# Designs tried in a protein design run: designed miniproteins, single chains, continued (4). Part 97

Each design is a single chain, and the fold is of that chain. pLDDT is the mean over its residues in the fold that is shown.

## One batch from the design tools (miniprotein)

Design m15359
Fold by ESMFold2-Fast:
Structure m15359 (fold): chain A 62 residues (1-62)
Amino acid sequence: SKFEEEAKKQLDNLDREIATLEKMRDQETDPQRRAQIDAAIQTLKDQKKNLEKELEKKLKEE
């Protein structure tokens, strides 16, 4: 379905953003900036988890 295609594209985008931020975090030496990056990573991981749950619910209801 169109929703499944859009959801999978969003999940791929989230995975790429998380990977980019993790690389930035590994190179960051300032503790405050590292904490901000860690917070951003956690936010994206939470968004990914929520999107995965919504996708699972929709697949079971159809």
Scores: mean pLDDT 84

Design m15360
Fold by ESMFold2-Fast:
Structure m15360 (fold): chain A 74 residues (1-74)
Amino acid sequence: SAVEEAVKLAESEDEADRVKAAEMLATTEDEEVRKALREVLLKNPSEEILSVLLGSLHPQASEVATEMDKLLRE
């Protein structure tokens, strides 16, 4: 499924796969895919994954920045 593919990319050790996951988060109209990617970021995010995702989404990705703030408050 698209959700499984997105999560796999986000958790990949390959930088190219993580960039693809970031693009999916930025461009997807599928709410389930978006939720799955955000849940991966919220529950146990890798520093490298967060860095790559933020780099791909640029400063305009306020949703991702907000989710990171929530993580820092836990």
Scores: mean pLDDT 63

Design m15361
Fold by ESMFold2-Fast:
Structure m15361 (fold): chain A 74 residues (1-74)
Amino acid sequence: VEEFYEELKAIADRYLAWLGEQLAAGRLTPAQVRAEADSVADLFERIAREKGMPEEKIEELRAWVRARVDALVA
């Protein structure tokens, strides 16, 4: 379960980095970045739950994604 958690975090990190690049280039607004990140977080939460990830880990992943997005749009 830890390996799967780390894989999801790594994928999310790469996607959020890409969103940050789009924001910096002016291709996406902060609101669009938040909307995209929320959609991806919902998808990851669903996949993690289907794979039997503990709720604590799903909550940690959600909080981590939210914190990263907040930092990007600050």
Scores: mean pLDDT 79

Design m15362
Fold by ESMFold2-Fast:
Structure m15362 (fold): chain A 74 residues (1-74)
Amino acid sequence: GDGLSFLSEEEREIVKEVARELGIPESEIGRLALAIKLLLNTDESAAEVAEAFRIPLSTLNRALKKYLELKKKR
């Protein structure tokens, strides 16, 4: 599995769309989804989450922005 079983079907589709637009490999989608969920559910800094999940800070920030925009439309 890609590690996305903790997401709803809608959230999985949004994260996969974010990954496609940012050129993130499908193998990295589960890690990206966990990082985004942590940022939305905690007061941890984006820099600390990016370091913990080995995601470039610029990539995580762009992914979070795109995820929120797509989720807000639904």
Scores: mean pLDDT 77

Design m15363
Fold by ESMFold2-Fast:
Structure m15363 (fold): chain A 76 residues (1-76)
Amino acid sequence: SPLEKAKEELRELAVEMARLEQEGRQAVAAGDHARAEALARRMAELQKRMAELVKKYNIPVEEAEKIAKEAFEEVE
């Protein structure tokens, strides 16, 4: 269904977000401020896209939270 495909896309975006957060922390630790800022802008774009999917497909808050939690667990 369109809702299930939207949930799959949300999961993929959440995993990418978690990876960018880890890379951002590494960039800050390395003193690479330009890279940290670029990663922060990319994360903001992903966050907007995730919010649009949740709104467009009326994804329940509980489902969105579960997807985010599972994505965090996939990214060590």
Scores: mean pLDDT 85

Design m15364
Fold by ESMFold2-Fast:
Structure m15364 (fold): chain A 97 residues (1-97)
Amino acid sequence: MKYKLTVNGKEFIFDDKVVAEGAAKAIREGKIFSTDPEVIEAAKPRLLEQIRYFLGEPFARRFEKDPIKALEEWVKLTDAKNLLASPDAEVKIEKIE
C-alpha cells in the first residue's frame, strides 16, 4: 500500500504507513538532520542511532530492515522539512494504494 504525504503543497510518496506517519510527526516536531552525502556515508554505521533519536523507533526499525529504503524516506523527510521551515505548516497523509 502507498501513502501520499503532502507538506505545504509538496507531495512525497511512501510505501509504508509507519514511515509516512513518522515523517509527518518528525516534520511537525522539527526533528531533522543533514542530508549531505558525505555526512550520510560517514555516519552510515551509526545512522540507526541518529534515526532512532530524531525520527523515533518506527524509522529506526525500517532502517534496520532496509537501510537503502529508509535512507530514501529520510531524504524525503528532510526535503519536506526544508520546504516547511515552520511547525505550523499543513501536513496531510493520504492512502493512495
Scores: mean pLDDT 61

Design m15365
Fold by ESMFold2-Fast:
Structure m15365 (fold): chain A 64 residues (1-64)
Amino acid sequence: AAALRDDLLAILAEQGEATVDLSRLARLYGLSRAAVRRVLRDLEAAGEAEVTIEGDTAHLRRAA
């Protein structure tokens, strides 16, 4: 979980936005899709990103 969070924050810092596949992230980081969704929700709750989830796709933007 921590590795996924840190990697997403690094991408957002460099690019300002990212579009990710929840199933791909789950596979790459050894997490469940529910755990990936929780990481995204925690980023949004912390004010670190704006997150939109549509099915298996999530769009993230760096918070202002």
Scores: mean pLDDT 83

Design m15366
Fold by ESMFold2-Fast:
Structure m15366 (fold): chain A 94 residues (1-94)
Amino acid sequence: AAAAEQARADAIVEEAGKTLRDLYLNYAKAKVENEEKAEQYRQEMDRKHAELVGRAAAELSPELAAEVTRRIDEEVKNAKIGGDKYYEYLKKKK
């Protein structure tokens, strides 16, 4: 039972890391190429974050949901750092 709940928690964080990384990279590219698309990706990041936090609250115990929310916040931080580095790379390449 506990192992199955932990597996669900880990799956949510893994999905968050992959999805947010890709969204932040797409956002970085869009900021160089198309500002309207950049705003769309920013809104998608907000929606995906809310969805993942909501799933944790629905599927997990309150204690584990709080842990998953903190882990998702760390994934957001890492995705933003990666996206910012990619944006600087793209600016130098042009």
Scores: mean pLDDT 82

Design m15367
Fold by ESMFold2-Fast:
Structure m15367 (fold): chain A 77 residues (1-77)
Amino acid sequence: SDPFAGLSLEELKELEKKLQELMRSGKEKIYLEDFGELAGKLEPVFAHFDKNGDGYLDLEEAQELMAALLRRIRSLE
């Protein structure tokens, strides 16, 4: 299933911006709460990309999310 199905194009772009900020900040662990107001809509996204089920995205998982997110945004434009 599509982990981004619950997100509008505007919300996908906000997710891209926020994820980019978090990845550039040098955080080793990215938590659902780090996305602020988007957190409530990101539960399916986190479940899909949190391969270890540890409750956070590491840098590798965050890079996979970013790649999938950019492909999704491109497909909608």
Scores: mean pLDDT 82

Design m15368
Fold by ESMFold2-Fast:
Structure m15368 (fold): chain A 80 residues (1-80)
Amino acid sequence: SLDELLQQLLALAQQVAETLGDPTVEQLLNELEELVRNNAPAKDILSVLQDLIAYAVSQGLLDAADQLGNLARQLAALTS
């Protein structure tokens, strides 16, 4: 379901934020959490998620980035 997907997405984003522990990832996590809380358009959620994926890749978290990418594709499919 969409709710389960969003929960899984937020849980993984929180793990990325905990692993990196820097202000950039904390800002991206906060933006993502606010968009999900406010039932923002999927386009806005996907935009922040893409930024988080790019940042995770830049920090060498390739497995987490791949998992976030998979969740992004699922979100796009459910909300198109």
Scores: mean pLDDT 87

Design m15369
Fold by ESMFold2-Fast:
Structure m15369 (fold): chain A 54 residues (1-54)
Amino acid sequence: SERDRLLEEIRRLEESKKLVRDYGRQNPSVPQEDLDASLARMDAHLARLRAQLE
């Protein structure tokens, strides 16, 4: 179903966010600004997906 597809996409994005945070912790040479920008884009995408569940 569309709902199941959205929930799976949300789950994958949340997992991707954890990987990005873990990568940042393991690679201190990566600018924090770049990590924050990536996470902000993922959060915006999550917000759009969650809005579709309403």
Scores: mean pLDDT 86

Design m15370
Fold by ESMFold2-Fast:
Structure m15370 (fold): chain A 63 residues (1-63)
Amino acid sequence: MKTVTYEVDGTKITVTVTVDGYTIDVSGKLTPTVQQKIKQLQILAEQELARLQAAARAAALLA
C-alpha cells in the first residue's frame, strides 16, 4: 500500500511517501505554483522508493 502526506511550514513543503514499510521524506522550497512543487517532490520520493525496492530485491537474489 502507498501513503502520501504533505506538510507545509512557512515557505517549505515536505512530502512523505510510505510503501510496504519503506519511508522517504523529500523537502523543498514553496514556489507560487504550490501544486506543481508538491507533484515534483512526490515524483522524486517515488523514484527513490523504487530504487530502494529494486536494490533490496537485487540483494536478496545475490544473497
Scores: mean pLDDT 67

Design m15371
Fold by ESMFold2-Fast:
Structure m15371 (fold): chain A 60 residues (1-60)
Amino acid sequence: MKDVTDMIYKLVRMGNDNPDIRDFIDESVRKTLRYMRDGDYDRAKQIAQDTIRRAQKLIS
């Protein structure tokens, strides 16, 4: 669980630093939190990882 929480914090910081992708980050974070709430930890982790990879490409 800590790994996904750390990924969410990283995503929130990326969105704060890059307003152009904030909506994309916010939607992905909400989806990740929903899966965590529903107990689907593996799906939550996958979404967070995929979002970080795509966000990094958008800001590079």
Scores: mean pLDDT 81

Design m15372
Fold by ESMFold2-Fast:
Structure m15372 (fold): chain A 60 residues (1-60)
Amino acid sequence: MAEEERLAELARRSALGLADKAIEEGHTDLAIKALREEAKRASPLIARGLEEAAERLEAA
């Protein structure tokens, strides 16, 4: 549990950083697709962070 939570937080921070960079570079559609595909393959905890990053990109 604790290790899974740590990995999930690292994945969430990484995904949010990637989302911010994609917004700055104007490659939002590609990043959204990549994040959602990765979320389908990830555990529920990690997928939550990836979906949050994708939602951030859609809002931009």
Scores: mean pLDDT 78

Design m15373
Fold by ESMFold2-Fast:
Structure m15373 (fold): chain A 101 residues (1-101)
Amino acid sequence: MLEEIRALEEELLAEAASLDPNDLANQLLLRLRTAKAQLKIAIELIKKGEESALEAAPGLIEQAEKLIEEAEKHELSEEQKKEIEEVKELIERLKEELKKA
């Protein structure tokens, strides 16, 4: 469990580091992937009973929803659309975990 969370964090940070921050499309992808990482970590921490993750989760959901709303105002690449759908799925999963708590 704790090792799985660390592996997930390392994987997502490595993915983020592969993007060129000077490219606007890559900046959006980086923001989406960072939101994905935060949501995945929050879900796993809530499953472990970490109260701090329960307290942080509503704010993470709000930030991710605002990011999606802002992103959808622009023409999106297929890669950006995929990341947005994955973030939406994670938002719903996190909301389900919050209902169980």
Scores: mean pLDDT 75

Design m15374
Fold by ESMFold2-Fast:
Order: C-alpha cells, then structure tokens, then sequence
Structure m15374 (fold): chain A 90 residues (1-90)
C-alpha cells in the first residue's frame, strides 16, 4: 500500500539522516521532494514509491558500514539523489 511505502521511506530517510548527521528539517524536506518526484514521474504512484524505497534501502545498507571514507562517498550519493529529485522535470 502507498501509505505503508511512505512510512517505510520516511524511516529510511531518518536512518540516512542519523548516519550522516542531517537535520530532521532536511529529512522532512527530503520526503517532500520524494512526493514531488513521484508526481512528476507520471507513472503509477505505487510503483514510483517502490522504486524510491529500493534505492533508499541500498543507500542505508551501504551507509551502515559506518567507515568514515564510505560515509563521505555515500553522503555525496545521497546529496546527488536529493539534487536529482529537486531538479527533475515534469
């Protein structure tokens, strides 16, 4: 269900934020950006949220390594995902 996927995405974003030291305000903005991206993708919302969740799960898995070099590189990936979401066209 879409609502379950939204909650799972929020949890994943929160985990990423805790690992990277990103503020709760930025995590909330990240989720809002996800919702905007889903609207812009013009595909089935359930499928769009599943795609986002899968990518965030991969990022969390990598970030849980907690090596400082890995965290630095993964923060760049996270920032790239956020930038792509914000700059996505209709």
Amino acid sequence: EIEELKEEIKKLLREIGEILGISEKEIKKAFETVEELVEKMKIDKLEAYKIVKKHLELLVFILKEKDQNVLRERKEEYDKVMKEMNEADS
Scores: mean pLDDT 71

Design m15375
Fold by ESMFold2-Fast:
Structure m15375 (fold): chain A 105 residues (1-105)
Amino acid sequence: TEEEKRKALEQMKKLLEEVAKKLEAGEMTVDEAIDYLLEGIRKIIDEIKDKETRLYVEMEEGVLMVALGVVKTLMKRGLPEAEARKLMIDLLKKFSKEIEEEIKK
């Protein structure tokens, strides 16, 4: 239902905002943030009973995983932790905003 989709998206947005805030505070490394995000999203997906909502959230997870993979690749190519952290924060804020816009529809 639309209500289950909204709840799942609100949980995802809150998770993204929490991780961005912890990265800004220096409470997490980029690698720790990636692991925490993937574990948190999996828990959100596991609680979804509606098939359509689950597929939607799994698609959003897929897009996020590609973006996180780009950050990891750049780090392997010599991007410093501080710069990777900035990219990660910007990425999470962008995803959070896109989710907020979807919730408002």
Scores: mean pLDDT 85

Design m15376
Fold by ESMFold2-Fast:
Structure m15376 (fold): chain A 109 residues (1-109)
Amino acid sequence: MVPTDLSHLPPEVRRHLREAAIKSASAGVWLVASTVAPPEERPALLERAGELALEAARHVLEAVRLEPDSPEARDLAQTVAELARRVLERAPDNEKAKEALEIAEEAIK
């Protein structure tokens, strides 16, 4: 997770990191909900988790683009990549989760 003190980063970078953190946390909630939901509801919950992971990945990539030397952006990219992998374990054909993983791995480089 990103450090709580982001005051050293530009406001635009901090905004992207906050959005990515919120979206990744939300994706985690939908992923957990899919583990306890009835089988008929699981695909919709996993699709939502994948969508939120993709939104988080895009925000992290933008943060890295604006501030390439940010360890906070890299740490969050690793969190998003792990989240996307967990969605893919449950839904291997989830295209949004695949795209999220590719974007997050690019942000880690």
Scores: mean pLDDT 84

Design m15377
Fold by ESMFold2-Fast:
Structure m15377 (fold): chain A 73 residues (1-73)
Amino acid sequence: SEIEELIAKAREAIASLDLPTAEAYLEKAEKLVTPENREEVAEAWRLLGDAYAREGLLDRAARAYKRADELLS
């Protein structure tokens, strides 16, 4: 599905440290989110948050973690 492809592309971008591209893919995935894939999208946002934190981009990390938490609320 389109959302599964977006999540996969986001994870690949995170692995390559192309974090702005990963964020763009996850923002698109979030617009397509369903109850079935909500946890997977939230996990990808947490993974992006961890990557931003490792790079010292703490404000961006905090925003990514907030997105993950809001998806699971």
Scores: mean pLDDT 87

Design m15378
Fold by ESMFold2-Fast:
Structure m15378 (fold): chain A 85 residues (1-85)
Amino acid sequence: SSEAERLQKEKEEIEKLVNDAKASMTKELEERAKLLNMSPEEVEKMKAQLDKAMNGFREELLKAMEENKELAQRLMRIAEIWAKG
C-alpha cells in the first residue's frame, strides 16, 4: 500500500513537472515565433514536435525511475530547469 502510494505520488509529480516544462517551453516558443514573424502553420508544427518530444521524455523518465535512479534524478533536474523557463 505505502509503496503503491509512493509510486502514484512520484508519477503525479512527474506529470506535473513535464506539464510545467511543456507550458514554459510552449510560451517561449510562441514569444520567439511572434518576434520572428513565423506563420501559424510553422508554430503549430513546432508545438506538435515539442509535444512529441515531451511525451518521449516523460516515458523515458518513468522507465528510469524503475531501472536507473541516477538517470531519473538527472532527467528530473533537466525538467525542473525547463519548467522554470
Scores: mean pLDDT 84

Design m15379
Fold by ESMFold2-Fast:
Structure m15379 (fold): chain A 79 residues (1-79)
Amino acid sequence: MELVEKAREALEAGRYDEALSLINQAVAEDPDNAEAYLLAGEVFRKRGDKGAAKQAYRIALEVDPSNERARKLLEELEK
């Protein structure tokens, strides 16, 4: 949880490499953390990598199929 919060702060500050490092740490501690994969998708979107963003959102939905935010974000990129 703490790592995901720090990753979101780094993302909002434009520190994308720091955000991805924190996300990698979060998934290493809890591979079922859908929120971490969702944040990875947001980082990739901000960097303009739609393919990587779609992949991250798909993984978030595989981990938590009920994650409405991940589903909506994935739908936006699949247009």
Scores: mean pLDDT 82

Design m15380
Fold by ESMFold2-Fast:
Structure m15380 (fold): chain A 100 residues (1-100)
Amino acid sequence: MLEKLEELVKNADKLSPEEFFKRLKEIVPKELHPIVDKLEELLKQLSEEEQKEFIEELKIKLQTLIDAYKKGYISEKEFLERLKELLEHAIKSVEEIIAK
């Protein structure tokens, strides 16, 4: 999982929004699939430019989380909990953009 997630983050700028979320869903545990699906559905309501800007911000947050895990600052269990929280926060952020 970690190696594939790190590779996804490094290549995010080379992928379409659809391909990014498809790969993210394949990488994350099945329990997070509904959260990823919800985030993708909400993002499709934004312009292509807004989707790309959002993915760039998400990439930075994911990289920070990956770095914390690789440095041993957090456990695998804590990494998964924080990943879930990050994706849930991302949903809320997109909903706020759509509401404007």
Scores: mean pLDDT 82

Design m15381
Fold by ESMFold2-Fast:
Structure m15381 (fold): chain A 85 residues (1-85)
Amino acid sequence: GVSGLTKEEIDFVEELLKKHNLDADPEALAYVLRRNSILRLGGPVYRSFENAKPYMERYFDSLLNDPEMLESLLKDAKKEIEKRS
């Protein structure tokens, strides 16, 4: 099965990519933001996209300042998604 990501999560990430003129897999970025933003920032346990969205946005902003980390996380996420397909 796919990563369990919702259409709302993918749409949000596609909008972020377009705003910052970034070429990346939206599903891979959504996976990165969902899993890592909440855990890394010490935010609340993921319950819903609306609950997680502010932490995802903050983490994405931090990744824009660390392109090497962003690239590494996207590559790892893509491998995990492909493994589940």
Scores: mean pLDDT 75

Design m15382
Fold by ESMFold2-Fast:
Structure m15382 (fold): chain A 82 residues (1-82)
Amino acid sequence: MKLLSVEELRAELDDLAAEVDYLEANRDAIPERDLQLRTVQIQFRLIALRVDARLNPEMSEAELEELERRIEEIKARIRELS
């Protein structure tokens, strides 16, 4: 599997955070089924990104801590949506 760089991981997390921002802002307008499916998709992406970050041998401790913190922040926001 092709591992993502730190910058690619940051970009993916920015995209996921923007998707969560959209879901939070439009919660009342999104059908419950669609909201559930989108939150599940985001959860699977977060798991994949965490694995890529931890498997990256060039990842510094500070970079890993930053990325894991951001993953947990997005994960917490998704829990509030479900």
Scores: mean pLDDT 83

Design m15383
Fold by ESMFold2-Fast:
Structure m15383 (fold): chain A 86 residues (1-86)
Amino acid sequence: MMPADEAIEKAEELIEKAQEALAAGDAEEALRLAKEALEYAMDAMREAEKAKDREKLLRAIGLAIAAIGLMVQAGLLDPSLLPEIK
C-alpha cells in the first residue's frame, strides 16, 4: 500500500483534475475524479493513523471534505448524477 504522502499527492492531483473537469462543464468526469480523490484521501487517512501522524491525518480529512464538495457540485451541474452521490 502507498505511503500517506503519496496517497495525499494522488488525492490532490485528482481534486485539481476534478475542478478542471467541473470548470469545463464535464460533470460526469468531475464526479468520477472526485470519487477517486475521496478513495485516495481515505487511504491517506488510514496510513496517517497507522503512522500516528496527526498533521497528515488532518490534511487527508481536508482532502476528503474537498472531494465530497466536488461530488456535490457535479450533481448540481448535472442532477442526473445525484443518485451516485450517497
Scores: mean pLDDT 82

Design m15384
Fold by ESMFold2-Fast:
Structure m15384 (fold): chain A 84 residues (1-84)
Amino acid sequence: PRVAPPVVGQRFRGRVKDKDGKWKPVTLLFTDDPEADDRAIQKLEEYPEEGEVLPINADPTPEQWRRLQEALRQRQASDFELLP
């Protein structure tokens, strides 16, 4: 698999598990907001609602990327695909 770096404005649809263990669709939106990852992590920790948009910093620090990856892992985030 080839991985390209994220581009501002790109959206990925995926799914996460809610507090009841049910799969919920979510959208990752790449932004140029350096605080976006912190807001996305908060939403993941609070269990996002169906169809919720999670803002992601397209140019994260290593610490932001690590924390985001851990939050996504804890919610069993999967099946992300690039939206047009």
Scores: mean pLDDT 74

Design m15385
Fold by ESMFold2-Fast:
Structure m15385 (fold): chain A 64 residues (1-64)
Amino acid sequence: MAERAAANRAASLELAARDPERAALAREIGNTLRAMGEAIQKALELKKQGKPVEKGELEVPLVG
């Protein structure tokens, strides 16, 4: 029963393909969110293991 989810995803991709400038913006936002998520997960792993985290070592595109 994944048919509805697949159809909705296909429709979203088709709309993105019709507006390439909007698709480019969505891609950049996705890349930024992924990089931020990876940095957070790395920091949580280090903290859970009780190891020190260097504040200036985190690689994130946004400082806020």
Scores: mean pLDDT 65

Design m15386
Fold by ESMFold2-Fast:
Structure m15386 (fold): chain A 75 residues (1-75)
Amino acid sequence: DAVLERLARAIAAGDERAVRELLERHPTPEVHQAIVDELRRAADLALIDRVLAVARELGLEPLQTEVERLRAEVA
């Protein structure tokens, strides 16, 4: 979806302001799960690490936990 696409692009580009803004506007379990699903499909460890950093910075514990699990699965 558009939110997931924007989040993935912003994270890959290192645009932390855009990532924060999008996650703050859409702090839902559905959006978090969609991000995890997309990261699993891509299997890009660098992208996973960038998403993990943003989740930690924003204090989004549910997203952080799921991304950490995915990182261990992919690494």
Scores: mean pLDDT 76

Design m15387
Fold by ESMFold2-Fast:
Structure m15387 (fold): chain A 89 residues (1-89)
Amino acid sequence: SMLDRALGLLVELYLLVSEAVAAGDFAGAIAIIERLGARLLEVARQLSPEERRLVLEALEKMYNLLKPQLSPEVAAALEALLRELRALA
């Protein structure tokens, strides 16, 4: 389903951003957020409002889990993705 695809993209985003941040590769983390975030937004536009809300809640939880480890620039990139996803709701 498109929901399964969206959740899969969130898992991939979490793992790749976590790895990049752990390595101190903040530029790589931003590039991952931009690339996977764009794909997530394309999928999110095809979801029902209820499914879109689940994806938003999952991304918010992911952001809160990662936030203590993020540089300001990486945090800003995730916050931008959150704003774009909220605008679709």
Scores: mean pLDDT 89

Design m15388
Fold by ESMFold2-Fast:
Structure m15388 (fold): chain A 97 residues (1-97)
Amino acid sequence: SISQQAAELIQQLADLAENLDKMSLEEAKRRLDALLDQFRALASQLPPRELVNVLMTLIALSTELFVKYRQTGDERYKELAEHLQERLAALVAEIRA
């Protein structure tokens, strides 16, 4: 079901956030881009509640990336967070259209 696909996407985003320290930033970016592509494909079919839940999970991930940047000083976390913010802004604009 579409609700199961949304729940799986949320779980994968949460797992990515929790495991950032256990993977390369290149791997994290690849996984993030794949999850964002899946979300974009599903967004028009998601009920409002599930849509908001995915968006909130993406915002939480962006926050975690900035926290990692502040803790490590590694500019790649900042770049990944900015990339996520740009894609999220585009997705929100598409949802409002």
Scores: mean pLDDT 82

Design m15389
Fold by ESMFold2-Fast:
Structure m15389 (fold): chain A 87 residues (1-87)
Amino acid sequence: MSAEEIKELLEEKAKEMKEAIEKGDLERLKQIAEELVEELKDSPLYPVVKWMMEEVVKMAETKSPEEVIKSIELALEVLIDMIDSLS
């Protein structure tokens, strides 16, 4: 995947995850997180994405929807910055 394709994927999945949180659909959130990790499995970002997605899912079980959405947004920013640094 190109850097632009990875960024678009991250933005799309972040949007889907935020929508799942707004609906209270934790099963959908987990599915989206797993799909993102699988799609990036051959990427240098794989270990970081896997860790971040696991943490977001854990937060969804214990934190408010607002806190989880903020964590998704912060994870997106960090991952995009990492892609820009690798390009």
Scores: mean pLDDT 83

Design m15390
Fold by ESMFold2-Fast:
Structure m15390 (fold): chain A 70 residues (1-70)
Amino acid sequence: MPEHLKIAERVGERLRKEGFSDLDVAYARAAAMAAVLLKLSPEEVREMLLKMGMSEENAERAVEIIEREL
């Protein structure tokens, strides 16, 4: 399995365990894949999540999880 898909699955599983909605999990998975493929900074990942419709609090936590899995 490609690395970006493995990271997206780990991010999604962690967010589900923390009680994130299915929609927020999908957004975070997409952002994690983009972060690997496009070499996005933590701030660029955060901006992407906010533009997709995540709350500021949820986006900040999702960025922490994504950066840990990268």
Scores: mean pLDDT 85

Design m15391
Fold by ESMFold2-Fast:
Structure m15391 (fold): chain A 91 residues (1-91)
Amino acid sequence: EEKEKVIKEIRELGEKYGLTDVANLIIDALKEGKISIKEALRIGTIAVISYAMDLAALEWESPDEAARQAGEAEIKQRHLDGVKERIEKLK
């Protein structure tokens, strides 16, 4: 039940913040037993906060829409790669 609840919360956060790929990586690692519930919550929380900070910086530096869209895609990929790396280190 606790594990299922955490999976649901991580999925909902990923959907809310447009980090569904990151959420799926964390959920898959948790289901496979590669990370604990505490690790999943920690990784998810850090990913959301870091992504929000990067988006805020992008809006400040690049107010035009095309530059913002390109930067957002790059930020999402960077966070996806970071989460993959973190999970691999916990194996």
Scores: mean pLDDT 79

Design m15392
Fold by ESMFold2-Fast:
Structure m15392 (fold): chain A 77 residues (1-77)
Amino acid sequence: MEEKKKRMVELAREILRNAGASEEEIEETEKRIEEAKTPEEMVEIVYESVLRTLSKRYPLELAEIYARIAAQEVKKA
Protein backbone atom coordinates (compact mmCIF):
# COMPACT_ATOMS: atom_id res chain seq x y z
CA MET A 1 0.00 0.00 0.00
CA GLU A 2 2.69 2.52 0.99
CA GLU A 3 4.77 1.89 -2.18
CA LYS A 4 1.65 2.09 -4.37
CA LYS A 5 0.60 5.38 -2.71
CA LYS A 6 4.08 6.83 -3.28
CA ARG A 7 4.01 5.84 -6.97
CA MET A 8 0.51 7.34 -7.36
CA VAL A 9 1.67 10.59 -5.71
CA GLU A 10 4.76 10.80 -7.96
CA LEU A 11 2.72 10.09 -11.10
CA ALA A 12 -0.04 12.56 -10.08
CA ARG A 13 2.62 15.23 -9.43
CA GLU A 14 4.13 14.73 -12.90
CA ILE A 15 0.72 14.76 -14.62
CA LEU A 16 -0.39 17.92 -12.79
CA ARG A 17 2.86 19.76 -13.59
CA ASN A 18 2.44 18.85 -17.27
CA ALA A 19 -1.18 20.09 -17.07
CA GLY A 20 0.02 23.46 -15.69
CA ALA A 21 -1.04 23.14 -12.05
CA SER A 22 0.59 25.41 -9.47
CA GLU A 23 2.90 23.96 -6.82
CA GLU A 24 0.18 24.74 -4.21
CA GLU A 25 -2.43 22.76 -6.18
CA ILE A 26 0.03 19.85 -6.53
CA GLU A 27 0.77 19.87 -2.76
CA GLU A 28 -2.98 19.93 -1.96
CA THR A 29 -3.55 16.94 -4.27
CA GLU A 30 -0.64 15.05 -2.61
CA LYS A 31 -2.18 15.66 0.83
CA ARG A 32 -5.59 14.43 -0.36
CA ILE A 33 -4.03 11.24 -1.79
CA GLU A 34 -2.14 10.62 1.50
CA GLU A 35 -5.44 10.99 3.44
CA ALA A 36 -7.33 8.71 1.03
CA LYS A 37 -8.21 5.27 2.43
CA THR A 38 -9.10 3.44 -0.80
CA PRO A 39 -7.52 3.21 -4.29
CA GLU A 40 -10.86 4.41 -5.75
CA GLU A 41 -10.70 7.58 -3.64
CA MET A 42 -7.11 8.24 -4.76
CA VAL A 43 -8.04 7.84 -8.45
CA GLU A 44 -11.03 10.19 -7.98
CA ILE A 45 -8.75 12.81 -6.37
CA VAL A 46 -6.40 12.72 -9.39
CA TYR A 47 -9.36 12.94 -11.80
CA GLU A 48 -10.82 15.98 -9.99
CA SER A 49 -7.45 17.78 -9.72
CA VAL A 50 -6.54 17.29 -13.41
CA LEU A 51 -10.07 18.23 -14.54
CA ARG A 52 -9.98 21.44 -12.45
CA THR A 53 -6.55 22.41 -13.80
CA LEU A 54 -7.35 21.77 -17.48
CA SER A 55 -10.89 23.28 -17.35
CA LYS A 56 -9.23 26.70 -16.91
CA ARG A 57 -7.63 26.46 -20.39
CA TYR A 58 -9.57 23.83 -22.38
CA PRO A 59 -13.23 23.04 -23.19
CA LEU A 60 -14.77 20.85 -20.48
CA GLU A 61 -15.16 17.89 -22.88
CA LEU A 62 -11.41 17.79 -23.65
CA ALA A 63 -10.50 18.37 -19.99
CA GLU A 64 -12.71 15.39 -18.98
CA ILE A 65 -11.08 13.10 -21.58
CA TYR A 66 -7.57 13.97 -20.40
CA ALA A 67 -8.57 13.71 -16.72
CA ARG A 68 -9.98 10.20 -17.34
CA ILE A 69 -6.72 9.15 -19.08
CA ALA A 70 -4.67 10.55 -16.17
CA ALA A 71 -6.86 8.71 -13.62
CA GLN A 72 -6.41 5.42 -15.52
CA GLU A 73 -2.61 5.87 -15.57
CA VAL A 74 -2.59 6.42 -11.80
CA LYS A 75 -4.88 3.38 -11.30
CA LYS A 76 -2.33 1.17 -13.14
CA ALA A 77 0.58 2.44 -10.95
Scores: mean pLDDT 80

Design m15393
Fold by ESMFold2-Fast:
Structure m15393 (fold): chain A 96 residues (1-96)
Amino acid sequence: SSMEKEIKELVEKLKEAADKGDVKTAKELIEELYKKSIEFFKKAMKQGNYDKAIRVLDMVIDALDYVKSKIPSLSKLVDIQEGIIALLRGIAKLFK
């Protein structure tokens, strides 16, 4: 889907910002990735695409873990967003 492609592109940009230690860009991309992940989850759940929801949310969690390893100053923001995304992943798994 176009939204899955957008999330993948955001993940790639976020990893690049993390590698550069660009805190400002990484923070903006984390916020955008979070919003897109919620939107994608809602759409996937409505369509019954539970496996796709789980796979995409796993990709987002991996990207957030990568940022936390590279930019520890963002760890609190990452932990909050990752916690919510993990909860959504759990909901998708229950409906699978």
Scores: mean pLDDT 90

